# Ledger of designs, part 51: designed miniproteins, single chains

Each design is a single chain, and the fold is of that chain. pLDDT is the mean over its residues in the fold that is shown.

## One batch from the design tools (miniprotein)

Design m1774
Fold by ESMFold2-Fast:
Parts: C-alpha cells; sequence; structure tokens
Structure m1774 (fold): chain A 55 residues (1-55)
C-alpha cells in the first residue's frame, strides 16, 4: 500500500503516447477516481516515477 501512487489518466496516457514502452504500466495500474480529474491509475512508486519522467 505505501509503495503506491495515483496519477491521472491523462498524465498516464500522455506519457505512454510519448514513450510506448510504458504501455505495460497501464495493465498493472488499478483504475481509481481522482479529485477534479475523473479517473487515474494507482501505480507502484517506481512505475509512477517512469510516467512522471516521460511527461
Amino acid sequence: DNGKEVLTGVKVTVAVSRNPELEPILKKGKVTPVKGAGIGFELSKEDAKKIREAL
């Protein structure tokens, strides 16, 4: 639980569009509601870092 981070669906989609090698992260992520952004993905901190670095 403590090793997880939620990123917005838009951020994850943009990161995967810029780096398609990150697409497997979408399959690991749990879809979760995000305040003000609709949906997001609950990812490991390592996977969330990869998404942030691709943005």
Scores: mean pLDDT 77

Design m1775
Fold by ESMFold2-Fast:
Parts: sequence; C-alpha cells; structure tokens
Structure m1775 (fold): chain A 86 residues (1-86)
Amino acid sequence: EEEEARRKAEEEKRKKNLEESKKLVEEMRKKAAEKYEKGTVLEALEYAEKLAEETGKRIMELDEEYGKLTLEGLLYAAKQAREEAE
C-alpha cells in the first residue's frame, strides 16, 4: 500500500519531467514557426533541426527513457513542419 503510493509518486515526478520535455518541444516549434513567419522555409527548417537536436539532448539528460521518445517526436515534428511549409 505505502509502496504503491510511492510508486505513483515517482510516476507523477516522471510525468512532470515529461511535461517539461513537452514544453521544450513546444518552444522549439514556436521558434521554428517564428523563423518561418519572418523568413524562408529553409531558414526555419535549419533552425528547427538544430533546436530538435539540442532539445533532444537536454531531454535525454533530464530523463533517458522519455528523452528518447521525445527526441523521436521532435524529429518527426520538425519533418512535418517542413512538409507543410513546402
């Protein structure tokens, strides 16, 4: 019972780290969109890919397991932004 509660508390902490990772992804997308609005699709793409790499690395330091999942999502989001802008 107490052990179960502790496990849920740890999972809650993990969720908070995941939420922080989502904020990093959102910030990356916002910066990429800002570049796209102000300049060319190419500039936005280059910037987004660089942000995705840096953000992915930071998330991996924060949480290895969720960092890998988030990195995959970041790369996919960057690719999708490029596809839509094209």
Scores: mean pLDDT 68

Design m1776
Fold by ESMFold2-Fast:
Structure m1776 (fold): chain A 68 residues (1-68)
Amino acid sequence: MQEQLQQLLDRAPESLKPSLQAYLDSPSSVSGMVKALTTAVQNGASVDELLQLSDLIGEMDRIRSQYS
């Protein structure tokens, strides 16, 4: 789990890494998604970056769910 999540974070665009870290640091997936998207918007993320972030969060959520 940790290695797979770290690989996704490492391959993400630098602009999205703070948002993905906020997601991983959150106690719930819903709270994490809201924090991640809010962070990206505050950092001036484009629509394409927000779509990529949503896809990455979805993949991370699937990985976390497998180990729950």
Scores: mean pLDDT 77

Design m1777
Fold by ESMFold2-Fast:
Structure m1777 (fold): chain A 70 residues (1-70)
Amino acid sequence: MEEVRELREKYANLTPEQRKQIMDLSAKAADRLVELRRKYRETGDKEEFVAESAKITKELQKKIREILEG
């Protein structure tokens, strides 16, 4: 809970430009997940879907962390 509070406070103190970057990154990640879900529906490859979803999520988290740390 404390970590979430600290992250929320840090997010609230971001510049408008940093907030836009995070929103844009989140939107791009969401779009990639939609494409990946569509591919999964066509191929039925659950293992690929899980692996690629995890990769997209980790990349998003890393980029957001870099913005928050900078």
Scores: mean pLDDT 76

Design m1778
Fold by ESMFold2-Fast:
Structure m1778 (fold): chain A 76 residues (1-76)
Amino acid sequence: SAAEEARRRALEEGIENAARAVLEALKRAEEAGLDPEEVLKQLEEQMERLKELAKKRPELREIVEAVLEKIKKLLE
């Protein structure tokens, strides 16, 4: 049970940290004169690659999908 709780907390923190990192990356890209939409496009492509790797591990796939959903919502 302790291992399950630790896993859930790690997943939740990972999702939050990833979403926050995306916001920081977009802000940094804008300050640097980069197009935030291009940064997002590259990130989405990387996430798609991660989904392929996550097919071998359902837990990882859930994390990747949750992160991608957070990213999309932040950009709406």
Scores: mean pLDDT 68

Design m1779
Fold by ESMFold2-Fast:
Structure m1779 (fold): chain A 74 residues (1-74)
Amino acid sequence: DAGERMIKDARETLERIEEIVASMSEEEREAALKALDDQIEMAKKAKEAGLISEEEAEEIIRLLEEIKKKIEEL
């Protein structure tokens, strides 16, 4: 299940986000923020295409937005 995998990956990233951000350069942070925006749009498109459920899409987007917020704030 693609949605379940995306949720798991996002949760694991969020759990380690302080370590990840602490090791990042400014360039890497900018690239990560762009990649997160692209992933959020991909989740929305996957929901529209019926590849993931509404519930999975909402959870993925919330997790990705929380990761983005942590990168911006840390």
Scores: mean pLDDT 82

Design m1780
Fold by ESMFold2-Fast:
Structure m1780 (fold): chain A 64 residues (1-64)
Amino acid sequence: MSLEERIREALKDLPKELIDKAIEAANTSPYAAFMLEILILSYKESWSVEEKKFIVENILKTSP
């Protein structure tokens, strides 16, 4: 499974716009790709939609 497919599955509860931004960041920034990979590997089903959204937004915000 590609990183893009894994991002879509892990973040399926988030707004489509945010998912699309995460995939774009993973394709353009090695830092964003690395951080999103860590997020997916550490993904907890108990995390709320708001917690997942907060983490993704912070990855995007800190990606140069």
Scores: mean pLDDT 77

Design m1781
Fold by ESMFold2-Fast:
Structure m1781 (fold): chain A 75 residues (1-75)
Amino acid sequence: SEEDEKLLEQLEEAVRELEEKARTGSEREKAVAITAIGILSAAAWLEAKLSKDPEIAERLEELAERAREILRELS
């Protein structure tokens, strides 16, 4: 749906913004961004498994994997 596509685009943008803060922000900003990326990764993975739309499910899985990769690089 249009709403699902818009929300997915917003989540993708949020992950990009959080990645920048996790890499370049202050100690507080980095900690908050890393936590938020972890939460978004878990949520995106769960939503992907529950989604009836294969295109949305695929994009959510890609988002979850990207977020997980960012966390791995920051460890």
Scores: mean pLDDT 84

Design m1782
Fold by ESMFold2-Fast:
Structure m1782 (fold): chain A 79 residues (1-79)
Amino acid sequence: MTAAQEEAFRALLKEVVALVEAGEEDSERLRALVDELLRMKAELGIDEATLYALIAEASRNEALALRVIGLVRRREREL
């Protein structure tokens, strides 16, 4: 992917991480952002390893990263 596409994806990840950190895991806004994240992942051909690395970088700590990864994985199975 391009640097511009990577930056856009990272910006979306930071919003998802911020909402999870704020405890808004059941919000409609978070669901919409996760759905957009999964759409971009598919469109840009981002693999799971790359996605998890970017989530870890955006999450600033391992516990938050694992919570975000778990949420994204659950949502992907529901789609």
Scores: mean pLDDT 78

Design m1783
Fold by ESMFold2-Fast:
Structure m1783 (fold): chain A 79 residues (1-79)
Amino acid sequence: MEEAIKAAIETIRETAEKEKVSEETRKYLEKLMERIRKSKSLEEIKQAILETVHEAPEESRQKVGKAGAEALETFEKTL
């Protein structure tokens, strides 16, 4: 579990660097990483992604959603 969460957070960080996201989008990606860090289950990670995407402004929503989806995939593959 701990290693899977670390891998998911690393995936978000890598996506942010690769996509060279704006400061506004980075703020929401940091919120997503913090929520995932506090998550204790796959369902909590899914909820963290959903909540962060909904809170993000329209221009950031696609990038946050993409990072979240990639993080979820990494988490599931690491379990």
Scores: mean pLDDT 79

Design m1784
Fold by ESMFold2-Fast:
Structure m1784 (fold): chain A 80 residues (1-80)
Amino acid sequence: MLDTSIRPILVEFARRLIKEKKIDEAAIAVYGLVRLARAGDTSILPEALRLAKEVLKLDPNNQLAQKVLKEIERLLEEAK
């Protein structure tokens, strides 16, 4: 909203995929947010964490979502 950035669009897209229960696509979209955080935008990590947890709530056995959640938690620890 306050910055000209792809972040809000990608977050909204991930939320829509979760709402539609498109689990694999949602996991890929959240992974896109993690890649953006690794490129220097660590402010996205808390929202990416919430989204990854929601994907896992819908499919606890989704391997990509499990991997993405672990990566987000690691990046959050490193950002302290």
Scores: mean pLDDT 78

Design m1785
Fold by ESMFold2-Fast:
Structure m1785 (fold): chain A 88 residues (1-88)
Amino acid sequence: SMEEEEEKKKVEEAQQILDEATALYSRHLGKDKATQLVTDTANGIDDGKIYPVSESEKEVAQKVKEAGKILKEAEKKKKEREELEKLK
């Protein structure tokens, strides 16, 4: 349905935000640490691990948190929709 296509697009956009943030932080922290920090931020783990060196980096951290919420909500809705289609 049209709703599934819109949801897929939102998931792709959110994943791109995570990938771009990982690339940005990799310049300062290295790839492995950057990947872990972005993942923790996306999952809402607020322990101050991502220190913004600039205003642009502070905005990236906020975007990652929002993207993580979008991905989590989309995954829940997709599972609910798959169960609903099985009942038809």
Scores: mean pLDDT 72

Design m1786
Fold by ESMFold2-Fast:
Structure m1786 (fold): chain A 89 residues (1-89)
Amino acid sequence: MQEQIEQVRQQILDALKIPNPELRARSLASILLRLELSGDPALIDAALQTLLEENALEELERAVEVSEQLGDPAAARAARAALERLRAR
């Protein structure tokens, strides 16, 4: 459990370091979709906490926009769910 939490945290941090904003948005949306499909609330919470700590609200907004532009409703929904949960905290 602890190792998987740290891996998720590192994946989010690595995605946020991608210099290209479109690739960064795609990477974040992909990670969030994969976590949603896993159904593991602890891993989802770890990702959300990392995004909150990194003040990544604008990056999540971009992830929603890019996913919608690419016609990926599942990725857009996952990114939007993450954004809504962070705004509620």
Scores: mean pLDDT 84

Design m1787
Fold by ESMFold2-Fast:
Structure m1787 (fold): chain A 77 residues (1-77)
Amino acid sequence: SMAERERRIEAARRAVEEDEARAKALQRDGGSVEEALDIFRRAVETSEEAAEAGDGEIHNRAVRVAALAIQAAKAAR
């Protein structure tokens, strides 16, 4: 349904906003590799949900968050 799709898009938007903030905080302040990998996994899941829902903007944001998380994981090692 459209209402289900809209709910999925809204959930994906909230998830990407949260994970983007977390990834930027790790990049700025440092953190554990485990935390960075958690953000990466969440961002990949969000990118898949956004793609299924047809939202390319949220998909692309989630892909960028995943890239930031991997950079943070490399810096933590």
Scores: mean pLDDT 87

Design m1788
Fold by ESMFold2-Fast:
Structure m1788 (fold): chain A 87 residues (1-87)
Amino acid sequence: MLKKAQELLEKHAKSLGLEIEGEVRSKEELKEKYTKVAAAELSKVVDEKTAEELARIAAEALVTGKEATEEDIALGEEAEKIVAEKK
């Protein structure tokens, strides 16, 4: 579930990265743009609130290359439960 959104975001990020790399004022701005893309995709399968949080985590990891924090892991588990429930 989240892995699929992350893979899709990575493919989009290559195109978006080339388009917006020169216009970013900070990594925060780039993260915000990635978050919007991921949130739109995730909102198709999870609640919008959860999609926003997961998108933020995915965008931050993608933009900075950081590993997930404990908070990120907890949100990922919650999203997996929601997607499994929606089935």
Scores: mean pLDDT 57

Design m1789
Fold by ESMFold2-Fast:
Order: structure tokens, then sequence, then C-alpha cells
Structure m1789 (fold): chain A 76 residues (1-76)
């Protein structure tokens, strides 16, 4: 599966379950919320396939840490 296909699946899952992707910068403490497909593509463009698969399988309240970023899937 390509990165684009994984991002599409993540977006569909978030939409179906009324969820958003939240990304916290662990160095600055900045928190960003991504809810549109375009925002999600931009947020995930530099993320590897293995990490995208982990994000796709995340449940609400779980997190994945990649470098200085922590990804959460949370209810709207």
Amino acid sequence: MTKEELIDKIYEKLKENNLVLVVADRKTGEIRIYSTKEELEEALKDVDVETLEKILNMKPGESVVVGDREFFVLPK
C-alpha cells in the first residue's frame, strides 16, 4: 500500500468515527489539530509507511511518538 493510500484510509476512518488527528510538538509544546484531507496529507507527508499503519490502527486516546512529534486520535 502506498503512503497516499494509507493517508486516504486514515482520513476515511477519522471521518466515519467523528475523530480528528492531533499532533503535539514535544520540543515547543505546540498542539495542532488536523481535520480535513488536505491538512492530513500535509501533516503526514514526511511520515513513513510503518508509522502510518500504526496511526491507522490507533484507537481514541492512544498515541504514537515519532521524533519530536506525538500523534493522537481524539473525538471532535
Scores: mean pLDDT 80

Design m1790
Fold by ESMFold2-Fast:
Structure m1790 (fold): chain A 90 residues (1-90)
Amino acid sequence: DKEIEEIAELFLEVLEEKRKELGLELPDEEEKEKRKESIKKAIKEGTELGKKLKEAYEKDPGEGLRKMFEELEKEAEKALKELLEKLKKE
């Protein structure tokens, strides 16, 4: 499916752009292909992540995946901060 392929490519680009901003090492071509296939599989199998990716793309094909990633990043940062605060109090 061209749509699933496009969603996987766009999301992978968002991930790579964010890694570059953070000064992290970018994956090689083989690793990128494996990640792309994993994303495609998540969409095809209807995982929570796959459903979110498809919904974001359907709402806004140009920016939806970027916005979704930004929301997930904020949620992950908040969850990590809350976990660290709990560990500090124990």
Scores: mean pLDDT 73

Design m1791
Fold by ESMFold2-Fast:
Structure m1791 (fold): chain A 94 residues (1-94)
Amino acid sequence: SAADEALEEMLAFFEEQMAKLEAGEISVDEAIALLNEKLQELLAKFADDPEIAALVEHFHIVALSELRAVEEGEASVAEARQRVREYVARLKAE
């Protein structure tokens, strides 16, 4: 579905930024900026689909929460990635 494709695209993008963060190629602030840019891209793409728009906005909130946990030392990059993967798996199971 278009919703599953949007979730998969957001997850793939998130995991790419997390890999760069772990490698020291970007900062948390840069990862947040890139995720904000990706959110705006997908909101423009799905402007006529409020259900998918709400889904990508909710994913963004979850992803930002996990990035902040990593920044504050409350989660590892691996733990943040696993929790976002589990979040996406739960949404797809519905």
Scores: mean pLDDT 86

Design m1792
Fold by ESMFold2-Fast:
Structure m1792 (fold): chain A 59 residues (1-59)
Amino acid sequence: TDVDILLKKLLDDKAREDRARAWSREASRLQEETGSSVKAGELVQKRIAEEKAREARLS
């Protein structure tokens, strides 16, 4: 029971870290492509919104 709870938390933490890392990579790539951190930020925000909408529909 305790082990199952800890394992789930560890997996959730890992997933959160992986998601944050993926967004960081995407932001860096977009910044390089656009030459602007402002434009990169806008594109990342749009993609996050799309991802969230997709997850909501799957749930």
Scores: mean pLDDT 76

Design m1793
Fold by ESMFold2-Fast:
Structure m1793 (fold): chain A 84 residues (1-84)
Amino acid sequence: DEEAGKEAIDLFFEQATYGIKETNKRRGKLAKQHIEELLAQGYSQREIAEMLRLSQSTVSHILKTGEPASKEQREESLRLYEAS
């Protein structure tokens, strides 16, 4: 649809202005979610590190710092996603 096409272009432009810092932050959040899903499936941190080609220390760090713990920050991210 033309309306969906315009929104896709606007979203692409917004993401192009993110810069490297926001891209890295977003990757950290996605990595934490993925690691938590693998842990829920019964994989150990060591096995996840092997699968993702990361060090076990990096996996542990992402679990602690990759995603904001506060509900407010999570809601703000969802609002930005809806606005995009």
Scores: mean pLDDT 58

Design m1794
Fold by ESMFold2-Fast:
Structure m1794 (fold): chain A 60 residues (1-60)
Amino acid sequence: ITDAISNLSKFTTKQTASDIVNAYVSGQKTEASSLLQKVAKSKGTDAALDISEALISAVG
């Protein structure tokens, strides 16, 4: 989990990365998806895609 947050922090803020990882590992996939959509809206689709790929790689 800590490693996942560190990896995602390269693409967004540490707080946003933490929120996404915690939502995903808690089974709150709708919340995780909502947070990724917010990143796509503010940072662009590429940033959201990078975060999604890093999340899948780190936590399965």
Scores: mean pLDDT 74

Design m1795
Fold by ESMFold2-Fast:
Structure m1795 (fold): chain A 55 residues (1-55)
Amino acid sequence: SAEELLEQMLQKAQESTDPQEKENLLALYRTVKAEIEAGKMTLDQLKEITEEALS
């Protein structure tokens, strides 16, 4: 689900030890969450973004 994918992204951000990576992941999380809530992003797009962010 979208909620599960967003949670995975947030978890990765919280676990990051690099301040730059952490800020980038938090910014990405906020952006994709807003796009999902606005109906501007599909679940498939969110999955691809999350898989990239977790790599």
Scores: mean pLDDT 79

Design m1796
Fold by ESMFold2-Fast:
Structure m1796 (fold): chain A 72 residues (1-72)
Amino acid sequence: AELDPSDATATGRAVTAALAAAGDPRAGMSANGAISYAASGDVEHATALLVKAGLPREEARRAAEAMATALG
């Protein structure tokens, strides 16, 4: 399925957060793991890893759901 504008925005924010975390290897690894879990449909695990990467809980959950929809 194609990304709608809201899903594209949430996915873009998650990618931006992952790139911003590139200066911190631990945060970068958490963000990469979140993308993998979201792609497999594990939204709760992806959300937890995005929170560890520095995203607020609500924004992390929305990003994880958008990534799961786009990548699953």
Scores: mean pLDDT 66

Design m1797
Fold by ESMFold2-Fast:
Structure m1797 (fold): chain A 79 residues (1-79)
Amino acid sequence: SNEDLAELFKGAALNLKDSGDPRLLPVAEALFKAAEALAAGRVEEAIEHVKEAIAAAEEAGASESAIEGLKELLEKLEA
C-alpha cells in the first residue's frame, strides 16, 4: 500500500541521515517529502520527490545499486 511505501521511504531517509554524510542529506530530505506525500495520498507529489532523490543521489556519487533501488521505487509508484 502507499502507507507501506511511505514507511519504507522514511526508513531509507533515516538511514541516509544517520550515515553522517552531508552529501546525502538532500537525498534523505527528498525521501522524507515523498513519504509525507504518500501518507497523504498525493502520489504525483511523491513521484516528483523520488525523482529529486534520484537526481540528488547521482550528484552525490551514490552507488549504482542505490540509484537502481530508488528507480525501482519510482516504478512501483507509477504502476
Scores: mean pLDDT 82

Design m1798
Fold by ESMFold2-Fast:
Structure m1798 (fold): chain A 89 residues (1-89)
Amino acid sequence: EVASWTPEQIAAIRERERQVHEDFIARLKAQGLISDAEAQEGLADPEGFRRRVLRRKADAAGVAQAEIDARFAREAAERARLAELLAQS
């Protein structure tokens, strides 16, 4: 249960997630799958980058935009909850 975690544990998880995301962006750039501009945007706005990548994939697969929006809303709510727990400690 997230509420039982220490602020240090929550901060460490967030930092690890940021590092994993940065590594992911660097690998995509090295493989030529994204532009330099996309890599910079992905580091500055990870959520916006993920939205654009998933939107391109969804268009190719015929997935409804509403499903993509619902997924991002759930992820945003989870991140906000973690931020509140850090702020309370």
Scores: mean pLDDT 69

Design m1799
Fold by ESMFold2-Fast:
Structure m1799 (fold): chain A 89 residues (1-89)
Amino acid sequence: LAELARRMTREEVERAVREAEERNERFHELLKELIEERRGSPAPKGVETGLTLARLALEAGDPRAAAALLKAINEEYGVPVEEAERRVL
């Protein structure tokens, strides 16, 4: 997952997340919660929601969406992709 996340472009991340939302209603609901969190909200809360979304994607058989979320968590919150992968697995 971490290797895939590192290789993904922003466009690929956006596409993977969009496709996951289309396939999984629970993913869509949790992503809304993450988006509604203010940029000033405690970072740990946004990270935990993102990791939950990544686990949901893996459970749905979508490792590309999971990798995209790890990359998004890294870009927004500064959590290393390898650390995020360990917390999801």
Scores: mean pLDDT 72

Design m1800
Fold by ESMFold2-Fast:
Structure m1800 (fold): chain A 80 residues (1-80)
Amino acid sequence: MIVQVPMTDISTLDKEALEKLINQLIKKYGKIKRINVVNDYRVEVTFENGETVTFVAPGGSPNHAYEYTKYLVDYLKSLQ
């Protein structure tokens, strides 16, 4: 499954929506097993049930893509 990282506007990460989305995925698929940073725009998360979800940062926002994936990875690691 591929998921777009939630945004409030083109340059601003929707942290609240991102955190809610991650917690809904954990409720559905179980705890986070693995986090794989593919590149500055893509992060793969594998859950306890074996499901893999790919998070994709907005490709049209190069100045912020790294910051979006960094926040995502830091939050995911805090739940692992």
Scores: mean pLDDT 78

Design m1801
Fold by ESMFold2-Fast:
Structure m1801 (fold): chain A 110 residues (1-110)
Amino acid sequence: TGVEIAERALKHVEEAQKLLEKAIEDPENLRSYAEKALKHLRIAYSYAVNLGTPEARKAAELLKEAIDLAEQAINSDTETGIKLFQEALKKTKEAGEVIKRLYDRLKAEE
């Protein structure tokens, strides 16, 4: 159901958020955390695209921006990479807020 897909998307966004925060706080392990975060972001993006609602499309755009920023960060120097991961984290949080509002709405509608 749309509720189940939104819930799965939200869980992957939350996991990606935690991993991006770890990448920022532990630069020596930055690449490992970032690659794990990217896997979760890509799964969340797929779920958001499949939901097809206007809110889901907005969340997908934010997740795509987060993915692009995180991929750029992995290929950058540490200082630039941390700044790009901070931007990716912001976009990931914004996407999570959009998906949570969608989840709450769909769950209320059953």
Scores: mean pLDDT 89

Design m1802
Fold by ESMFold2-Fast:
Structure m1802 (fold): chain A 69 residues (1-69)
Amino acid sequence: TLSGAAARSAVLTLLPGEEASSEQLRNLGKTLAALGASPAAAQALYDLADAHERVPTEEAARAVERASG
């Protein structure tokens, strides 16, 4: 299973900008699940995507790290 720090690093590496669209967050959640992130980490990205049209990349990274602990 990916650690919270590794999952956070993956979010920051794979998102190309300072903000992520809901579609980018959903696609990233699927990618993190494939890389062995916890189901909670992927779900955190899906929840952000459902709630917002765009999210700061740092907020997405923190949500994934928090969910992974």
Scores: mean pLDDT 84

Design m1803
Fold by ESMFold2-Fast:
Formats: C-alpha cells, sequence, structure tokens
Structure m1803 (fold): chain A 82 residues (1-82)
C-alpha cells in the first residue's frame, strides 16, 4: 500500500516535469523532494497539517490542478498506510 502510494506521488510529479523525485513516509508524515529547472524543492505533509505547504510546493513545480489532485490522493493513501 505505502509503496503504491509513493509511486503515484512520484509519477504525478514526473508528469509535471519534476526530476529526482523522492518520497519518504515516516509515521503520519510524508516528505517529498523534487528538482525542477536545477532547483530542489522539499515539503513535509502530515495527516493534520501541510495542505498550504503542499500547495506552495506544487505551485513552485508548476503542477496543474489535475496533477495536484492525483498527488494529494497519493499523499492521503501514504499517510493512512504509514
Amino acid sequence: AVEKAKEKIKEGLEKAGAENVEVEVEGDKVKITATKDGKTYEVVVSKEEGGDELSEFLQALGVSDDQANEISVGLLEAIEAG
């Protein structure tokens, strides 16, 4: 379950043009690192917090609303499975 959720997040970000996407699950927290245009971005999302930080992270990477929705679903699945 966790592995599939991590792959969904990675695929969503890669479709948006991100490179070197890494997803780590640590209890109820998910850490995402991604590179775009030579800049590395990082976000940590928890079950209760991180929506605003996630939105800022996705906006910086140029993620569309459709891709952002897929990534958010993957994040919720990863948090529930961790």
Scores: mean pLDDT 75

Design m1804
Fold by ESMFold2-Fast:
Structure m1804 (fold): chain A 59 residues (1-59)
Amino acid sequence: MSPAERMAAAAYRGLVESGFPEDEAHERALAVTSAVLGRPVRIAKARLRRAAEALAAEA
């Protein structure tokens, strides 16, 4: 998993846990990750969901 994907997955998980709908959590996670890295980050919703599941399994 790339560093950008791990960062986006962590942000997505936190947003979902905070009560954001999945679609909004996906959009916001990519926006935050793009801002932090200073470049556009594009990850499909299904891929980001799988990355969040993989990250949760590592914890």
Scores: mean pLDDT 82

Design m1805
Fold by ESMFold2-Fast:
Structure m1805 (fold): chain A 60 residues (1-60)
Amino acid sequence: SAEFELMSALLNEDAARAAAVLRREPLSDEQVQKVVDLLLSLGYDEARLRALVAEIRALL
């Protein structure tokens, strides 16, 4: 699924791949928030995640 591909890209800190996923299959704000919440629940660093989101936004 696009959600799984986005999660995988974020775990690998691959902003270019994450942007490519979102261009191919746009996710709703709710679906994106679900992925973010899951990563935070797994102990992913919030500051690093914010930096990745900013980088993805710059590529879109």
Scores: mean pLDDT 81

Design m1806
Fold by ESMFold2-Fast:
Structure m1806 (fold): chain A 86 residues (1-86)
Amino acid sequence: MKMYTDVASGLKIPEKYVDPSLKADPFTGKPLKEDEVVSKEAAKNAIPGEYAKKELSEEKIKEIKEKLLKLSIDRGVEELKAAVLK
């Protein structure tokens, strides 16, 4: 499973909680990068743990996860609706 990383926070988000067609973080609006590209850039140019500590508390991380899960469910429902409207 691919992972996506929020560039600002360094939070790693599993593909199943994100619609890859959006090409953006549904929570922050920032562009998402695929793990294979982001891992290299994050290692060199970003300190994810530092950003996470400054910008995201445990409460914020839970909130992001809940929003991403809800959005993923909403996207799945929309896809099902589109399929039914064949």
Scores: mean pLDDT 51

Design m1807
Fold by ESMFold2-Fast:
Structure m1807 (fold): chain A 72 residues (1-72)
Amino acid sequence: LTPEQAAALGRIFVEGDTDGSGYITREEFYRVAKEKLGLSEEEAQALFDAADTDGDGRISREELKQVLLQHE
């Protein structure tokens, strides 16, 4: 991940996890990425797929943290 992509992922998670569940769904991720960060749907999809290591259609806080640590 670039520093820009890492920052985007962190911001999307903070703004998308509004219920504090520790998870963000694909739909919530795409909404925040497009509305708050101005990313295209294609860019949002690529970032989501990179962070969703389990392929379960949602990103956990731990999955996001691992992705950010691996690309530090």
Scores: mean pLDDT 71

Design m1808
Fold by ESMFold2-Fast:
Structure m1808 (fold): chain A 84 residues (1-84)
Amino acid sequence: MLPTKEQIKATLERIKEDIELAQKYLENGDYEKALEVAEFAKRTAEQLLRTVEENPKYQEFLPEVRELLAKADELIEKAKKMLE
């Protein structure tokens, strides 16, 4: 079953909240939790990206999903560097 636009918006908000949470963990020196949350946000965004790319009805969300993926990747890279 394809998600509604409201469900897509709710998923985008959740990804944003997870990215903000991962950023706070990084700022507090909790690098393992930052990595876990950022990786979860990335997985959710990747699944959403597939849904959005495959369906013309959801093209309006494509730029935001790509931006959130890029932010999650930056947080993952930063957390991994701090754990080395």
Scores: mean pLDDT 86

Design m1809
Fold by ESMFold2-Fast:
Structure m1809 (fold): chain A 120 residues (1-120)
Amino acid sequence: MVTLTESGGGTFAEGSSVTLSGKVTGADIKNYTLQWYLQRPGEPEVWVASILPNGEVEVADRYKGRVTISVDYAKSTVYATLSNLTKEDSGVYYFGLVDDSELRPLQVVHRGEGVEVTVV
């Protein structure tokens, strides 16, 4: 059974930083694209950042220069640090694993329960 445990949520001042973490058990994360998403009530999910299986990092345009994403493969944990927080960064952040196998379309196959971030 694959389990994703997310942490790092809370209430933060505008202009501060937050580090979110997603820990994976029951899967080898090296085989997946690792992604962070933001969801606000009544809005579609917004992609934040990804790490591909080859180690390539992709960051959404609104987060470029403000987000760092990293992996500790020994701990099976993915980190995303958001700096210079704005009120638009408020919402629920989800960590997900995307299967990039040739036998399936690219899709999120495992997803955490989300961590709430509130910027005041």
Scores: mean pLDDT 79

